# Ledger of designs, part 79: designed miniproteins, single chains, continued (4)

Each design is a single chain, and the fold is of that chain. pLDDT is the mean over its residues in the fold that is shown.

## One batch from the design tools (miniprotein)

Design m14727
Fold by ESMFold2-Fast:
Structure m14727 (fold): chain A 97 residues (1-97)
Amino acid sequence: MEEEKKKKEESEKLLEELEKYFEEKSKKILELFRKSEEEDEEKSLKEAREIALEAAERADEAKRRIEELGGSPELATRAGAMGGVMRIAAAVAELSL
């Protein structure tokens, strides 16, 4: 019973850390997309793609760890969704190159 509570707290902490990371990287990617319209398109789009792919890998890792801890399917799904959004951002950057 106490072990289940500890696993739940660890899973929630992993998602919270991922959400903070996702917010920070999402802001940076949006700034780079905006910058691509105003300045060096190729450089900004390449940087946006790299950041998005790194964030997607971070989200995939968080999802795996939440699942390994026996965390709720909802928390794992939310982590996976963040990874999916980042992969879409990376694809948009790639297609714009």
Scores: mean pLDDT 81

Design m14728
Fold by ESMFold2-Fast:
Structure m14728 (fold): chain A 88 residues (1-88)
Amino acid sequence: MSEVEELRQRVAELRARIDKLLEEYKKNKSPEIRQELARATRELVDAYGELIRILKEQGKEDEAQRVEDDLINYLKELAKKITEIEKS
């Protein structure tokens, strides 16, 4: 597996973990679950950052931009979901 493939797999795994934590947080608004969400989100940002860096090093600027846009959109939607859970 290439480093890019490994990072894409890690991003997918972290997104799946965040989705599971969101469902758990919706059922139980514990500080522990909120901390796990924050930790998983930091790990996700780091994985995306490494993926973007490698794509840029490979001269794949358009692909790197799409990955960055995907991250920004994901984080906006995640923040909205967390806010909606905490308001309920």
Scores: mean pLDDT 88

Design m14729
Fold by ESMFold2-Fast:
Structure m14729 (fold): chain A 81 residues (1-81)
Amino acid sequence: HMVPPRTPAEALIQHPAVRPKAKELLEKLKESGFDINKIREILKEVGIPDEYFKEVLPAILALINSPDPEKEIDEALKRLS
């Protein structure tokens, strides 16, 4: 059962444009070291359409600015497994 998003990572993976690519997106964000300058390239690499970047960026920025973004991603990846 899907619960309402409680974390930025959960909000990000529940977005319709992100959902089918959520695991790859989260893994690439972690691999980049949460580099804000690489977000656009990562979104293109995982195949998220440019038209959704404005909708997705706030959730990604909230995730990067969280106290422990790596832990939030690891927990979200467990839900996608």
Scores: mean pLDDT 76

Design m14730
Fold by ESMFold2-Fast:
Formats: C-alpha cells, structure tokens, sequence
Structure m14730 (fold): chain A 82 residues (1-82)
C-alpha cells in the first residue's frame, strides 16, 4: 500500500542518514546527516497530523513519499563520497 511504502521510505531515509552521521568524519556531512534526520522526522510527524485534515490522504502520502526518496538519494550520494 502507499501508506506502507511511504512509512518504509521515511524509515529508510532516517536509517541512511543515521549511518552517514555514524560513519562520516567530515563535519559538514555530519551536519547534513543531522538535518536529513530532522527533516524525515518532521515529515513523519506531518503525516500523523494529516489524518484529521480535510484533504485526500493519498495526496499527502505521495508528497511525503517524494520527499523521503529525495532524502534517501541525497544521503546515498554523500555516503558514496566517503
């Protein structure tokens, strides 16, 4: 389901960013990793708050999924530089 896919993508984004934070010796990469973790956590909180909103849930899930995938791609790019 879209909801399950979005949740997994957010969890993967957090895990990848945490890996970058734990493995990187570059202060700038560590700062970016922390920001990605915070952003993914904010998106997770936003998704929880979207339930009572008068908007289609699928629209919200698609936007969150897109942002989660963008975070994953950026973190993977930074991990590849280590």
Amino acid sequence: SLALETLKALQEAIEKAKELLETSKDPEYREKAQKYIEEAQKLLSFLQQSIPQPVPLETVLNEVLKKAKEIIEEVEELLAKE
Scores: mean pLDDT 80

Design m14731
Fold by ESMFold2-Fast:
Structure m14731 (fold): chain A 93 residues (1-93)
Amino acid sequence: MARDKVRAVLVAAGAINRGWSAEEARRMALDGGLSEEAAELAAELVRRKASLEELGEKLLELAEEMAGEPGADAIREIGEALKSHDLSSIKKM
């Protein structure tokens, strides 16, 4: 489900920012009630150290898939925020 994948991307973003492992991200997603497919997506994004730009782009794709749903606009705003951030400033943390 698109909503599960959105939650997976957000879990991955939080895990990457905190320096968590792919296994920790996967467990957090499963504990949060996400599907195994969504949990695997979160783990994959963390394992390959996906950039904030990649995570933002993925959220924009999912927001487009959810077009017309009440949550789609909020997800698009989050995706744009992640993609538009100065990655050099974030990487200095």
Scores: mean pLDDT 76

Design m14732
Fold by ESMFold2-Fast:
Structure m14732 (fold): chain A 74 residues (1-74)
Amino acid sequence: SENEELKKKVIEYLERAIAHLETLPPSPAVERLLALYRELIEWLKANPNASMEELYEKLRETEARLRAVAEEAR
């Protein structure tokens, strides 16, 4: 389904983003970003039947947490 295809693409994107972050020098900000992306992947895999609304809500929550990390790194 379109929902399952979207979830797969999101996981693939996040795994690629993690691989990129792992090439950066270690820092508290990088470690927090890695933890947030890994947490999101784990949630997506644990909730394969989540609705699109639940998926978008989780993405919004994760985006807010990522913005907080970026602000702290300034």
Scores: mean pLDDT 79

Design m14733
Fold by ESMFold2-Fast:
Structure m14733 (fold): chain A 115 residues (1-115)
Amino acid sequence: AAATDAELAASLEAARRLARALAEALRRELGLTAEVVLETTAVDAEGNAVGHVVLELRDAEGTVVGTVGLAVYAARKRAHIGVTSDDPELRERVLRLAEEVARELGFEPVAVNAA
């Protein structure tokens, strides 16, 4: 069945909730500031409602050090998480933290683009 407006809204709110919790965890544990740079909804190729949020990450100097892309499927309780950074150690730490936060909120985390 095609995703409903209510399902799209639910997936976006779930993505926002995960983004807020992750931003707090990033500040507390890694000293990074996270800013929402994109919020949108989509229907995937299989007809699932998806909420998308992208976070831009800055260090203490205000330099952009990476991004976190969240694609949240509220009805499936699943969060796809992609992290970009030129620092592979930072990328791994951010990904691990995002997976932990997603699990705490009751989502199954799926890492995307782990290269």
Scores: mean pLDDT 88

Design m14734
Fold by ESMFold2-Fast:
Structure m14734 (fold): chain A 68 residues (1-68)
Amino acid sequence: SILEKIRKLTEEVVDVLTDPSLTTQQKIDRLNEIRKELEKLRKEAPEEYQPLVDTALRLVDNALAWLS
């Protein structure tokens, strides 16, 4: 389901941010891949899920800004 895809991608963001084995650049690279998947999901998602995808995208963008 769309909701499960959003949940999985959001969990991956937390996993990336909290992984002590990853360098800052590796975290940025992984977050950019997650952002790409969320952008794809944004185009496919029904109207009712758009706010949840947008929230996940904002979380990724904030994480990227903080790491940069």
Scores: mean pLDDT 86

Design m14735
Fold by ESMFold2-Fast:
Structure m14735 (fold): chain A 83 residues (1-83)
Amino acid sequence: MTVEELFEKRLKRIKELLEKGNWTGTASEIRDLLLEFYKISKEYYKKARKEIAKLTGLPEEVLENIITATYDILKAKEEEKKK
């Protein structure tokens, strides 16, 4: 289904970016994927976080900190004004 296809496609792209040594692009793609899953379900977010941690060798806590920091920025932006 769409969520599973999205996860597989994004995971493949992350692997390609890692192989290229493009850490900035890798970090951006990881953040985008985790934010998207965070909005869908905590269950999907947790699974995606664990799989990305395995692929990148990054601790899950580091990934969570990136997402929570990004979420706080987005929340502050929404508090200011929404179209």
Scores: mean pLDDT 73

Design m14736
Fold by ESMFold2-Fast:
Structure m14736 (fold): chain A 55 residues (1-55)
Amino acid sequence: SMDRQQQVDRIFQRSSRITDSIRSMVDDILNSPNDRQYSVKYTSMQLMVIGTEND
């Protein structure tokens, strides 16, 4: 539907910066040799997403 394209544009604009940060974190997580690092970055990513969407 056309609504999808409009929603994607808006979501993309808002999430563009967050997506870049999350992507960087995901790459680090996937390449992390240690469970410690993995856990910390995963939590940070979740907080970033929630903090942007929720007030």
Scores: mean pLDDT 62

Design m14737
Fold by ESMFold2-Fast:
Structure m14737 (fold): chain A 81 residues (1-81)
Amino acid sequence: MSPASALLAARYAAVVSGKLPAGTRLSLGELSRESGSSRATVSRAAREMEAAGVLRRVREGRRTYYEIRSLEEAEAAQGAR
């Protein structure tokens, strides 16, 4: 697991456990700095988790964020097919 993927997984686990609110926004720049990974590596990890239904992409002005989805929303995204 890359440091970027590990950091994203830790943030998601915190939301699932109630330590962080659902809808917590993660900045690619902050994730890159915190994980020591390139923005490209973080973006790839975040897109993979978005495809898995655990994150959603949000654009706010000049910044791109990923919001951690609720467990119910993630289950609905992956279980209905």
Scores: mean pLDDT 72

Design m14738
Fold by ESMFold2-Fast:
Structure m14738 (fold): chain A 76 residues (1-76)
Amino acid sequence: GVAEAILREAEREAARLVAEGRYDEALQTLDGAKQLIQLLADAGEVSEEAARRAIERLDELRRKVEEQKRRAQELA
């Protein structure tokens, strides 16, 4: 569905940005995807169930990116 498509695109883009050391841009990508899914769910264009599952996964990915950013900063 639409929520899953947004999630998969955000996962791919965030992974690419992390590989390039662009952690803040990766976090912005995940935050943007979450906002878009929330807006679509509020508009009734995405089911609340699909939105909840996608947002849960985005929150997990965001935590992992924050951990990677912290480790990179600790090495500097």
Scores: mean pLDDT 88

Design m14739
Fold by ESMFold2-Fast:
Structure m14739 (fold): chain A 90 residues (1-90)
Amino acid sequence: SMEEIERLREEGERYFAQGKYLEALQKYDEAARLAYDEGRYEEAAELLEKAVDVVKAYKAANPAALSDEQLAQIVARLRGLAEKLRELAA
C-alpha cells in the first residue's frame, strides 16, 4: 500500500539521520521493492536515489569499508535503475 511505502521510507530516513546507514539502506530497499510491485515507478526511483545518498554517506563515514571503485559501481547501478524506472513511469 501507499501507506506502507511511506512508513518504510520514514523509517529509512530516521535511521539515516541517526547514522545507521545499513538499516537505512534496508528500509529504502524494502520501500523501493514494494513501490515497484505496486507500479509506483517514480516513487521507487526516488527511493533508489535516497539509497545513493546513504551509500555515499556510509563511505564518507567508513572509508575502509568500501573502495572508491565499489562506491562508483553501486551508485551507477542504482542511478541506472532509477532512470529505467522513470522511463516506465512516463
Scores: mean pLDDT 90

Design m14740
Fold by ESMFold2-Fast:
Structure m14740 (fold): chain A 59 residues (1-59)
Amino acid sequence: SKKDKLLKQLKQLEDQRKKIQQQLQQASFQGDVQRVRQLSQQLQQINRQIDQIRQQIKS
């Protein structure tokens, strides 16, 4: 079903978010300000995509 495809996409995005969060933590420990900024922007983009998919599932 359409919902099954959306749930699979949601899981993939959530897994990507976890990986980026881990990379962000590592970059923060290293004091890599530029990488922290880039990863934070990627995290915001993924959060927007997750929110959009969640809204579609609820609809």
Scores: mean pLDDT 87

Design m14741
Fold by ESMFold2-Fast:
Order: sequence, then structure tokens, then C-alpha cells
Structure m14741 (fold): chain A 55 residues (1-55)
Amino acid sequence: MSPREKLEELLAELEKRAPRLAAQLRKEFDTLTSDEQVEGAVQLVEQLLASYEAA
């Protein structure tokens, strides 16, 4: 699975929990053009989800 597909999956998971936030992040990350940038976004979303779980 490519970094972009991974990002889409993570955003889909977030969308089930926080649809508004997921939509905002998806829109922002949709401007990313390289897989490396997308990979960074993947890590950010994963950490964000972990923070919400901890809260």
C-alpha cells in the first residue's frame, strides 16, 4: 500500500470518529504532491489519533 493509500485509510478511520476534523485534514493533505510529504502526513495523523485515544 502506498503512503497515500495509507493516509486515506487513516483519514477514513478518523472520519468515522470525527468527520469534520477528518474532512479538514483531508482537504489540507490533498495539496501534498510527493509520497514523502504524504508519509509525513500519515505519521502526523497516526500521532493525532493516538493523542485522542490518550485524552
Scores: mean pLDDT 77

Design m14742
Fold by ESMFold2-Fast:
Structure m14742 (fold): chain A 68 residues (1-68)
Amino acid sequence: SVADAAKKTKETIREKLPSLAEPLNGAIDRAAATLPASVFVPRLKDLDKAVSEDPSGIGDKLNDLLSS
């Protein structure tokens, strides 16, 4: 589910980027409330991959999530 995907990404962020967990997880919650699932889920997966595999891409994927 969308909620389960968001929860998993939030846990990954808490583990890998604890100092940024509050603002990033807040952004995820805001995006989940405002974006349709068809847009939110792919952007969330891209952010999760950036956090897990390519930290240099986090800013770009976060900007995609927040750009509306």
Scores: mean pLDDT 78

Design m14743
Fold by ESMFold2-Fast:
Structure m14743 (fold): chain A 94 residues (1-94)
Amino acid sequence: SAAAVEEYLRSVHGEDEQGVIRRAVVRGVAAALREIGRDIDRYLELKKKGEELSDEEKKEIDERAKKAMVEAARETAREEGSEVALEEIERFEE
């Protein structure tokens, strides 16, 4: 959920640590939020009207969010040349 992602971002920013893995995760989460932001807005608008997204639409949104997150995180890790960060991102995808 967006709330869980925001709480995670606050926990990451609350610590004075500057690791490649942390930067990759933060950029991944930000990319996911950008990718599905309009879908979240649409979901909330439909809910106010007594309507809901189908389970299929929710799954598609989840898959797009995960893909955006993983792609951005991997790109960040590759840019910084960290094999450890790449391994952690691969585990997160699974």
Scores: mean pLDDT 72

Design m14744
Fold by ESMFold2-Fast:
Structure m14744 (fold): chain A 67 residues (1-67)
Amino acid sequence: SMRQKIEESLDAAAQKILNGESIDDARDYMIAKLREAGAPDSLIAQMSDPDMGTLALASAVASLKSQ
């Protein structure tokens, strides 16, 4: 599902942050994964927004740290 593809892309990007990459690099990686998965341009634009994309990545990082 699209929701699952978004979650997988966020988790992969969040893992890069946990491995020492910057939030900007992780966002670029997330966007690339979403494009590969066929996400609509509207979602890509939303996730590319600094505020929205950073919030989504921060939430994914917090979730992964609980594991």
Scores: mean pLDDT 79

Design m14745
Fold by ESMFold2-Fast:
Structure m14745 (fold): chain A 104 residues (1-104)
Amino acid sequence: SKKENIEKAKKHLALGNRAMKNKDYEEAVKHYTRAAEYAEKAEDYKLLAQAYYNLGLAYMKLKDYKKAIEAFNRAADAAAKANDRTLQAQARANASKAEAALAE
């Protein structure tokens, strides 16, 4: 159900956030990926944008700049669907930062 998928997405988002605080970035990637999957099933584009944005941040910490760019672009697309212009702009800015890091 939509409600069950939203709750599972939120649970995995919280677990990912915990992993980020603990600097367990690989674990954060796993949880944010699960959060994005459940948010997409729920068609909750705001939650999807948050999950992909945080996934991009986790990939930045891992220095996986190509995957960070992909995650931030997906976050920007989801933020646009959610009509969240602030998150869309933040995601695009971080994609550009990841592109600059990849070029070094």
Scores: mean pLDDT 93

Design m14746
Fold by ESMFold2-Fast:
Order: sequence, then structure tokens, then C-alpha cells
Structure m14746 (fold): chain A 90 residues (1-90)
Amino acid sequence: AAAKEEARKKAEEYMARILELIRNAGPAEELREEAEKAIEYAGLAGADQGGLDRVREEIPLVEEVIERAREAGESSEEKLLEIEEEVLKK
């Protein structure tokens, strides 16, 4: 149905925004809002619950990475990737 297809497209758009926020060490508040919307629309589109649960589990790690980038006084893609590697290693 058109509504389900539109929900899927919106979920993909919000997921893309989350990736941009991660790469640019954007505000954690925006990340959380985009993630909540992505999960909501993915659910409306009939997404697998296992996939949604995985996304939810990754949100705290991403928030930690963004917070570390801010504490360092700079937000850049390269610095964010270095912090991500450290966080994921744990």
C-alpha cells in the first residue's frame, strides 16, 4: 500500500540523517529524535523487530561517540571515526 511504502521511504531518510549526524558529531538530541522517527516509520513499514532492536542498541554507543567528540572541543568526521573505533572495540 502507498502508506506502507511512504513509511519505508521516511525510515530510510531518517536512517540516512542518523549516519550524517554520526559522521559530523552532531547533537545527541537530534540523533535521538531521528532514531526514534526512523524506528517508528520502519515499524509502520513492517520492519523486522530484530532489526529495530539492533538499531536501538546502537544508539547509546553513537551518543557516547558524539559526546566524546564534543568534550574534545572539536567535531570532525575523522575524529569521530577514531572515537567510533575505540568505542566499538569495547
Scores: mean pLDDT 63

Design m14747
Fold by ESMFold2-Fast:
Structure m14747 (fold): chain A 95 residues (1-95)
Amino acid sequence: SKMDDLLKQIKEAMKKAGVSEDDIKLKLNIVKKHLERLDKKIKEAEEKGDKKAVEIYKKAKDEIIQTVLDNPDMSPAALSIVLTGIELDMEAKIK
């Protein structure tokens, strides 16, 4: 699946950055939960015909992916904070 391919790409970036296997597992779980939540929101917005919401959610998803790929050595705690911040900014734009 596209999700599995993306998670594999993120895992390889983390390995190259020298991240421990335990931290890779924790970080991939954090990223996966954020991406799955966004994919659900994108699908629900598409079903409602809300094109503006779809665009906002897709931009947030792209920002999460780019942030993780650009910062593969970020701690699990820091990653959780940053990805949560991206989602909070996204929710503010939906209002």
Scores: mean pLDDT 88

Design m14748
Fold by ESMFold2-Fast:
Structure m14748 (fold): chain A 72 residues (1-72)
Amino acid sequence: SLMDEIKQLVAQAKKEIDKAKSIEEILAIVQRFEAQLQALAPQLSDAEQREALVLVDELGKFVAEKLEELRK
């Protein structure tokens, strides 16, 4: 399903972010994820869009934590 694709994109992004060694690598991963999500967005129902926003918020928190670790 479309939501399975989004869940896979989020899981892959988290995996790549966890392996990232620099802020630049994280930003590149986030930009690729954003582009992929934008391509799928027009096909989402209202319910799927709300579920996707929760997953994106969780990814955003994960990104923020990793960026803070790399700044130290």
Scores: mean pLDDT 85

Design m14749
Fold by ESMFold2-Fast:
Structure m14749 (fold): chain A 75 residues (1-75)
Amino acid sequence: MRDAEERVRRLIEEALAYVRAAAADPSKFEEYAAEAERKLGEAMRLGNEAGQEVMDLAKAGGAEVIALAGAAALE
């Protein structure tokens, strides 16, 4: 449990970092956005495999990343 939660938190943090990097460098937006999507997909997969508590964590973090990405895309 602890390992899966730690990995999901790290993946969400990495996805958020890529979204911020994409906003800071528009010339690499697609590249950084693809990395953020990849990290989100891995977090959701881990949540699905590890059970409800980890899935809820992945969904909450994923919603935060999506909200930040939406805000960045409007800038």
Scores: mean pLDDT 75

Design m14750
Fold by ESMFold2-Fast:
Structure m14750 (fold): chain A 87 residues (1-87)
Amino acid sequence: MAKEILKEALAEMRKIMEEAAAGITPEAAAALEADPEAQRLEEELLKVGEEMKKAAEEGDVEKVKELAKKALELARRLAELAAEARA
């Protein structure tokens, strides 16, 4: 069920991002905001999220799964940059 896959993917992305944000300092947050790589990943994640929502509305289960996998990969890369900014 496409909407359930979307909900599960969004919950997993939120968990990854919340864990990455846990303990982030204002200095680390500013460094991330100024990082062109972080900005690029955030823009891609936003676009993939929009496509994933559209696919879920269309009931395209396979497309939602593909987009969810891509979104989770982008979220993990962004989380890695957040960890580097804190180190």
Scores: mean pLDDT 77

Design m14751
Fold by ESMFold2-Fast:
Structure m14751 (fold): chain A 148 residues (1-148)
Amino acid sequence: SAEDIADKLFESLLKHAETWAKTQKPVLTLEMIEVANSLSEADPEVIKKVLEAVREALKKTLPDAEIEIEEVIPGKMYSITVRKDGKLVIDGVILFGKDHVILALITDKSVDLKPVVDALEKLGFEKVYEKEEEVGDLKVVVIVFKVP
């Protein structure tokens, strides 16, 4: 199920959160790649709309931050890396399937992801699952949206 996939991603990110805090280097896990390869092909227009909405929401929330969104697995997985004053404040992936979009992120605890969620919901993407845990000054977040 989408929840089982989200839980797998969440546990993977929790395992790497401490290393991420110490190294300040983006993390790409085998579990992320396995999940991406299990997903059915997404609509390219859905990918385009989601990536633009996420970028614009982050730009408004963190106006001075450097935002990088890069294709890692064509049509399925995009990395997201956000740096503020040279510090890594968001790292993770956006995963695209036919029926679902998944955000799997490690963030600084001060980062508010509500504007990102609100932007996707405004486009008709229904939030169907969310899991969050705080680890020191970080939080690990996985959010699943249903494609409209």
Scores: mean pLDDT 86

Design m14752
Fold by ESMFold2-Fast:
Structure m14752 (fold): chain A 81 residues (1-81)
Amino acid sequence: WRVAAERMAEVLRKAGHPEYAEAVLAAGRAAELAAAGRDAEARALAEAHLERLRALERLIREDPALAEALKEAVAEAQAEM
């Protein structure tokens, strides 16, 4: 998940959305914490960025080109895992 989050963050920064890049990196970190059994910390981090992640979800829904770029970034990361 970490590599996927880092690639998505790079796509978002290049698209002019550095604020959403931070939210995506936080979501990736929350997934790492959950995988390590640190569920309370994972939840707190996810909740702190929930509003930005909701805004990003809407942006992706309204911008098909950005949605495809993010899908490609995730697919590349998964191929390397």
Scores: mean pLDDT 78

Design m14753
Fold by ESMFold2-Fast:
Structure m14753 (fold): chain A 90 residues (1-90)
Amino acid sequence: KEPESVVLQKIATLLEEALELMGGTEEDRQRAVEILREAASLENLNSDLRATLAEIVGLARKDVEAAIKAVSELLQTLTERAEQARLMEE
């Protein structure tokens, strides 16, 4: 099994890429949605986190500003959790 810190870091990296693209063109926003779907389909993902990512994917198609806020907040949370998990893993 992958360490929790590795899974969280992978998701954080995908969310950073999606967040950058959400501020761009229509093509960039479509790419961001694909990246968010990729994050939601990662193996060993916690069910609550998978549900949150699925909600953000839906939100990104309806309200880009709300989606940007949700991705930003989730990214901060996951980055903090990844650091905490890494410290616990030594």
Scores: mean pLDDT 77

Design m14754
Fold by ESMFold2-Fast:
Structure m14754 (fold): chain A 100 residues (1-100)
Amino acid sequence: SSAEQMEAAKAELAALYAALREAASATVAVLEDPSASEEEKKAAVEAFLAKADAVIAEVEARAAAATDPAVKAYLEEEAEHLRELKAFAEEQLKKLLELR
């Protein structure tokens, strides 16, 4: 059913958000570590942004493959939201790099 397709999409998206939250926490931990080098901090930020790009691409691919119009619209909206979150996270992480 359409409802089952939507629930599957939401469950898959929840897993992707959980993975991004874990990656963000790991990145912040490196940035907050006074023993970490500037190179390690930069690499951690770049790794997080690359993972965010991969997640956005996955959501966009799922939106393109969606046959239900409501599921497609939901995934397209979530992809846009993720792009906004990535832009915000990039700005915040760059500020943390400059303050350390």
Scores: mean pLDDT 86

Design m14755
Fold by ESMFold2-Fast:
Structure m14755 (fold): chain A 92 residues (1-92)
Amino acid sequence: STYSAEVFLESGELIAKSAPTPSRQEVLDTVRKGMEEAKKRGVNATISVSSTGSPEEQERLMEELRKIAEELGLEVRVVKHGNSILALVELA
């Protein structure tokens, strides 16, 4: 499976990105960095994670995204859209 992640602030600024990688951990590290930066700035962020993995792998990614947000004290809405997972961080 191949994974990639992008984190955008509400302004449209790209604050974190991973190149396509077979490493789930690299993508999760990218997401965590982006969420931490959004929290530091106190602004809403959109995280997009793409995966060519199975539905079960995508469900695990969604759970991992929710866990990262919870550890950071962030409210997040995680939705699946095709092969993409969107996590919407609301700080405003």
Scores: mean pLDDT 81

Design m14756
Fold by ESMFold2-Fast:
Structure m14756 (fold): chain A 63 residues (1-63)
Amino acid sequence: MDAIEAGIRNLVAARQGAALTGFLRSLGVPAEEAEALGRRVDAGIGSDEELTAEAVALARRYA
């Protein structure tokens, strides 16, 4: 889990929404949920902490 959390944090901080979407989908997250979060990351909508927490929660739900 720590490696997944670190990866997500780095992608959010770098504003790499498309890469985050692909990573979440590789963990089994549904496309719609992964893409919605990726778009928010690209747009900078919400804090890095909030976006990271939501991405980690999605990854844990479907892992």
Scores: mean pLDDT 83

Design m14757
Fold by ESMFold2-Fast:
Structure m14757 (fold): chain A 90 residues (1-90)
Amino acid sequence: SSEAEELIEETKNLLEIYGEKIEELKKTLDEEEAAKLESVFEKFKEEVNELIELLKEGKISKDEFLERYLEVLKKSNEEITKIIDEHLKK
């Protein structure tokens, strides 16, 4: 549907913005911390792209997509917060 296509496009745009913020954040971290942050973002991107493909193929509903997206986003944010918290304690 056109609504699913719009949601996919909006999600792709959010991934691009998120990636830009990750690159900015990496510049404030050491090499090991930056590598951990990159790993978290790569995993987030892979999981979101899997959800996009499922939605695109009509294998999940928009509501299921949003629920799963929020869970993936929450997990990613928790892992990023841990990296930042450890950095700030140095």
Scores: mean pLDDT 87

Design m14758
Fold by ESMFold2-Fast:
Structure m14758 (fold): chain A 74 residues (1-74)
Amino acid sequence: PPKVTASSDSVKEGETITATSDGETLEWYKDGKLVARSENESSIELKNVKPGTYTVVATDRLGNQGTKTVKATE
C-alpha cells in the first residue's frame, strides 16, 4: 500500500496542509466529502482550511490504499 504523510497531524483554520505519497492518486476528504484530488503527483495541498476532520487517501496503480487523518480546529 502507498505511504501517506501529512505536514501536520493538526492544523488551525486558515492554515495550509500538504499530503505527500508515493501513490498514483491523492484525494482529500473533509468530513467524508471529497474536496480535492490529484493524479500522478507526489503531493496534494489544501490551502485556507476550515475546521473539520480531513482524511487523505492515496491509491496506487494496483488499487491499494493508504490513509492519513488530520484535525483542523479554530
Scores: mean pLDDT 81

Design m14759
Fold by ESMFold2-Fast:
Parts: sequence; structure tokens; C-alpha cells
Structure m14759 (fold): chain A 55 residues (1-55)
Amino acid sequence: SRPPAGQIVDKDGKVVDVASALEALELIAPGSLGYKLERGEPFPANHDPLTGKPL
């Protein structure tokens, strides 16, 4: 099902805040991912924040 506004479901089925997920990814892999999003930008539900692809 769709998560609340401002949240996404990752590949593990966890509901996370998109802004928090993007910040965590930037800390562990800064600039190494070619699919980063603007911090705080809404991310579509059921998309993997690491790849930007649908789950």
C-alpha cells in the first residue's frame, strides 16, 4: 500500500522518510551514486532510493 506523504517503501518493505533516507545515503556513499535526488524532494512510493527505480 502507499506510505504516508513524504515517505517511501524501500526494497526491504520498510517505510522511511525520503529526506532521511537520502541524507543517510549521502553520508555512506557521497556522490558515488549517479541517481541522487535533491534533499527534501518527494520520492515516489515503492521506489528504491539507492537506484531510483521502482521496487
Scores: mean pLDDT 53

Design m14760
Fold by ESMFold2-Fast:
Structure m14760 (fold): chain A 84 residues (1-84)
Amino acid sequence: DELERLQRELVEQSEKAREYVAKARASTDPAERRRHEQKALESAGKASVLGAEISSGRLLSEEERKRMHREGETVARLALDERR
């Protein structure tokens, strides 16, 4: 059903975010590291929105979606900066 689909997408985006954080942290090329960082932020943002929609059981407003996406990005940035 819809909830199962959203839950699967949440897992997928969360896994992608972790994978790209790991790739960015392992990269020695600044350009490659930046590309992986961007993908990590995108996936983390999507996971944050999906998690909020699943948790609330309702559609988010455009402002709520933007806020949750930015919260996901912030979490990914903290993970990327963990060793700074």
Scores: mean pLDDT 84

Design m14761
Fold by ESMFold2-Fast:
Structure m14761 (fold): chain A 61 residues (1-61)
Amino acid sequence: SSEVEKITEALLKLADSMRAAGHSDAAIRAYLDALIAHLQREHGLPAEDAARIRAVVDAHI
């Protein structure tokens, strides 16, 4: 799979782990949004790919 697909899968697994640990949907969204923003700033994740990842994550939560 592409890097974007691998990142998406990793973030979905992280969301599931955070939910299992008792975090609220709002806390999970806030954390994952911050992490995606970090990937854009520090790791060159394109804005279009970040938007796609956010859409998939939001639909999963």
Scores: mean pLDDT 87

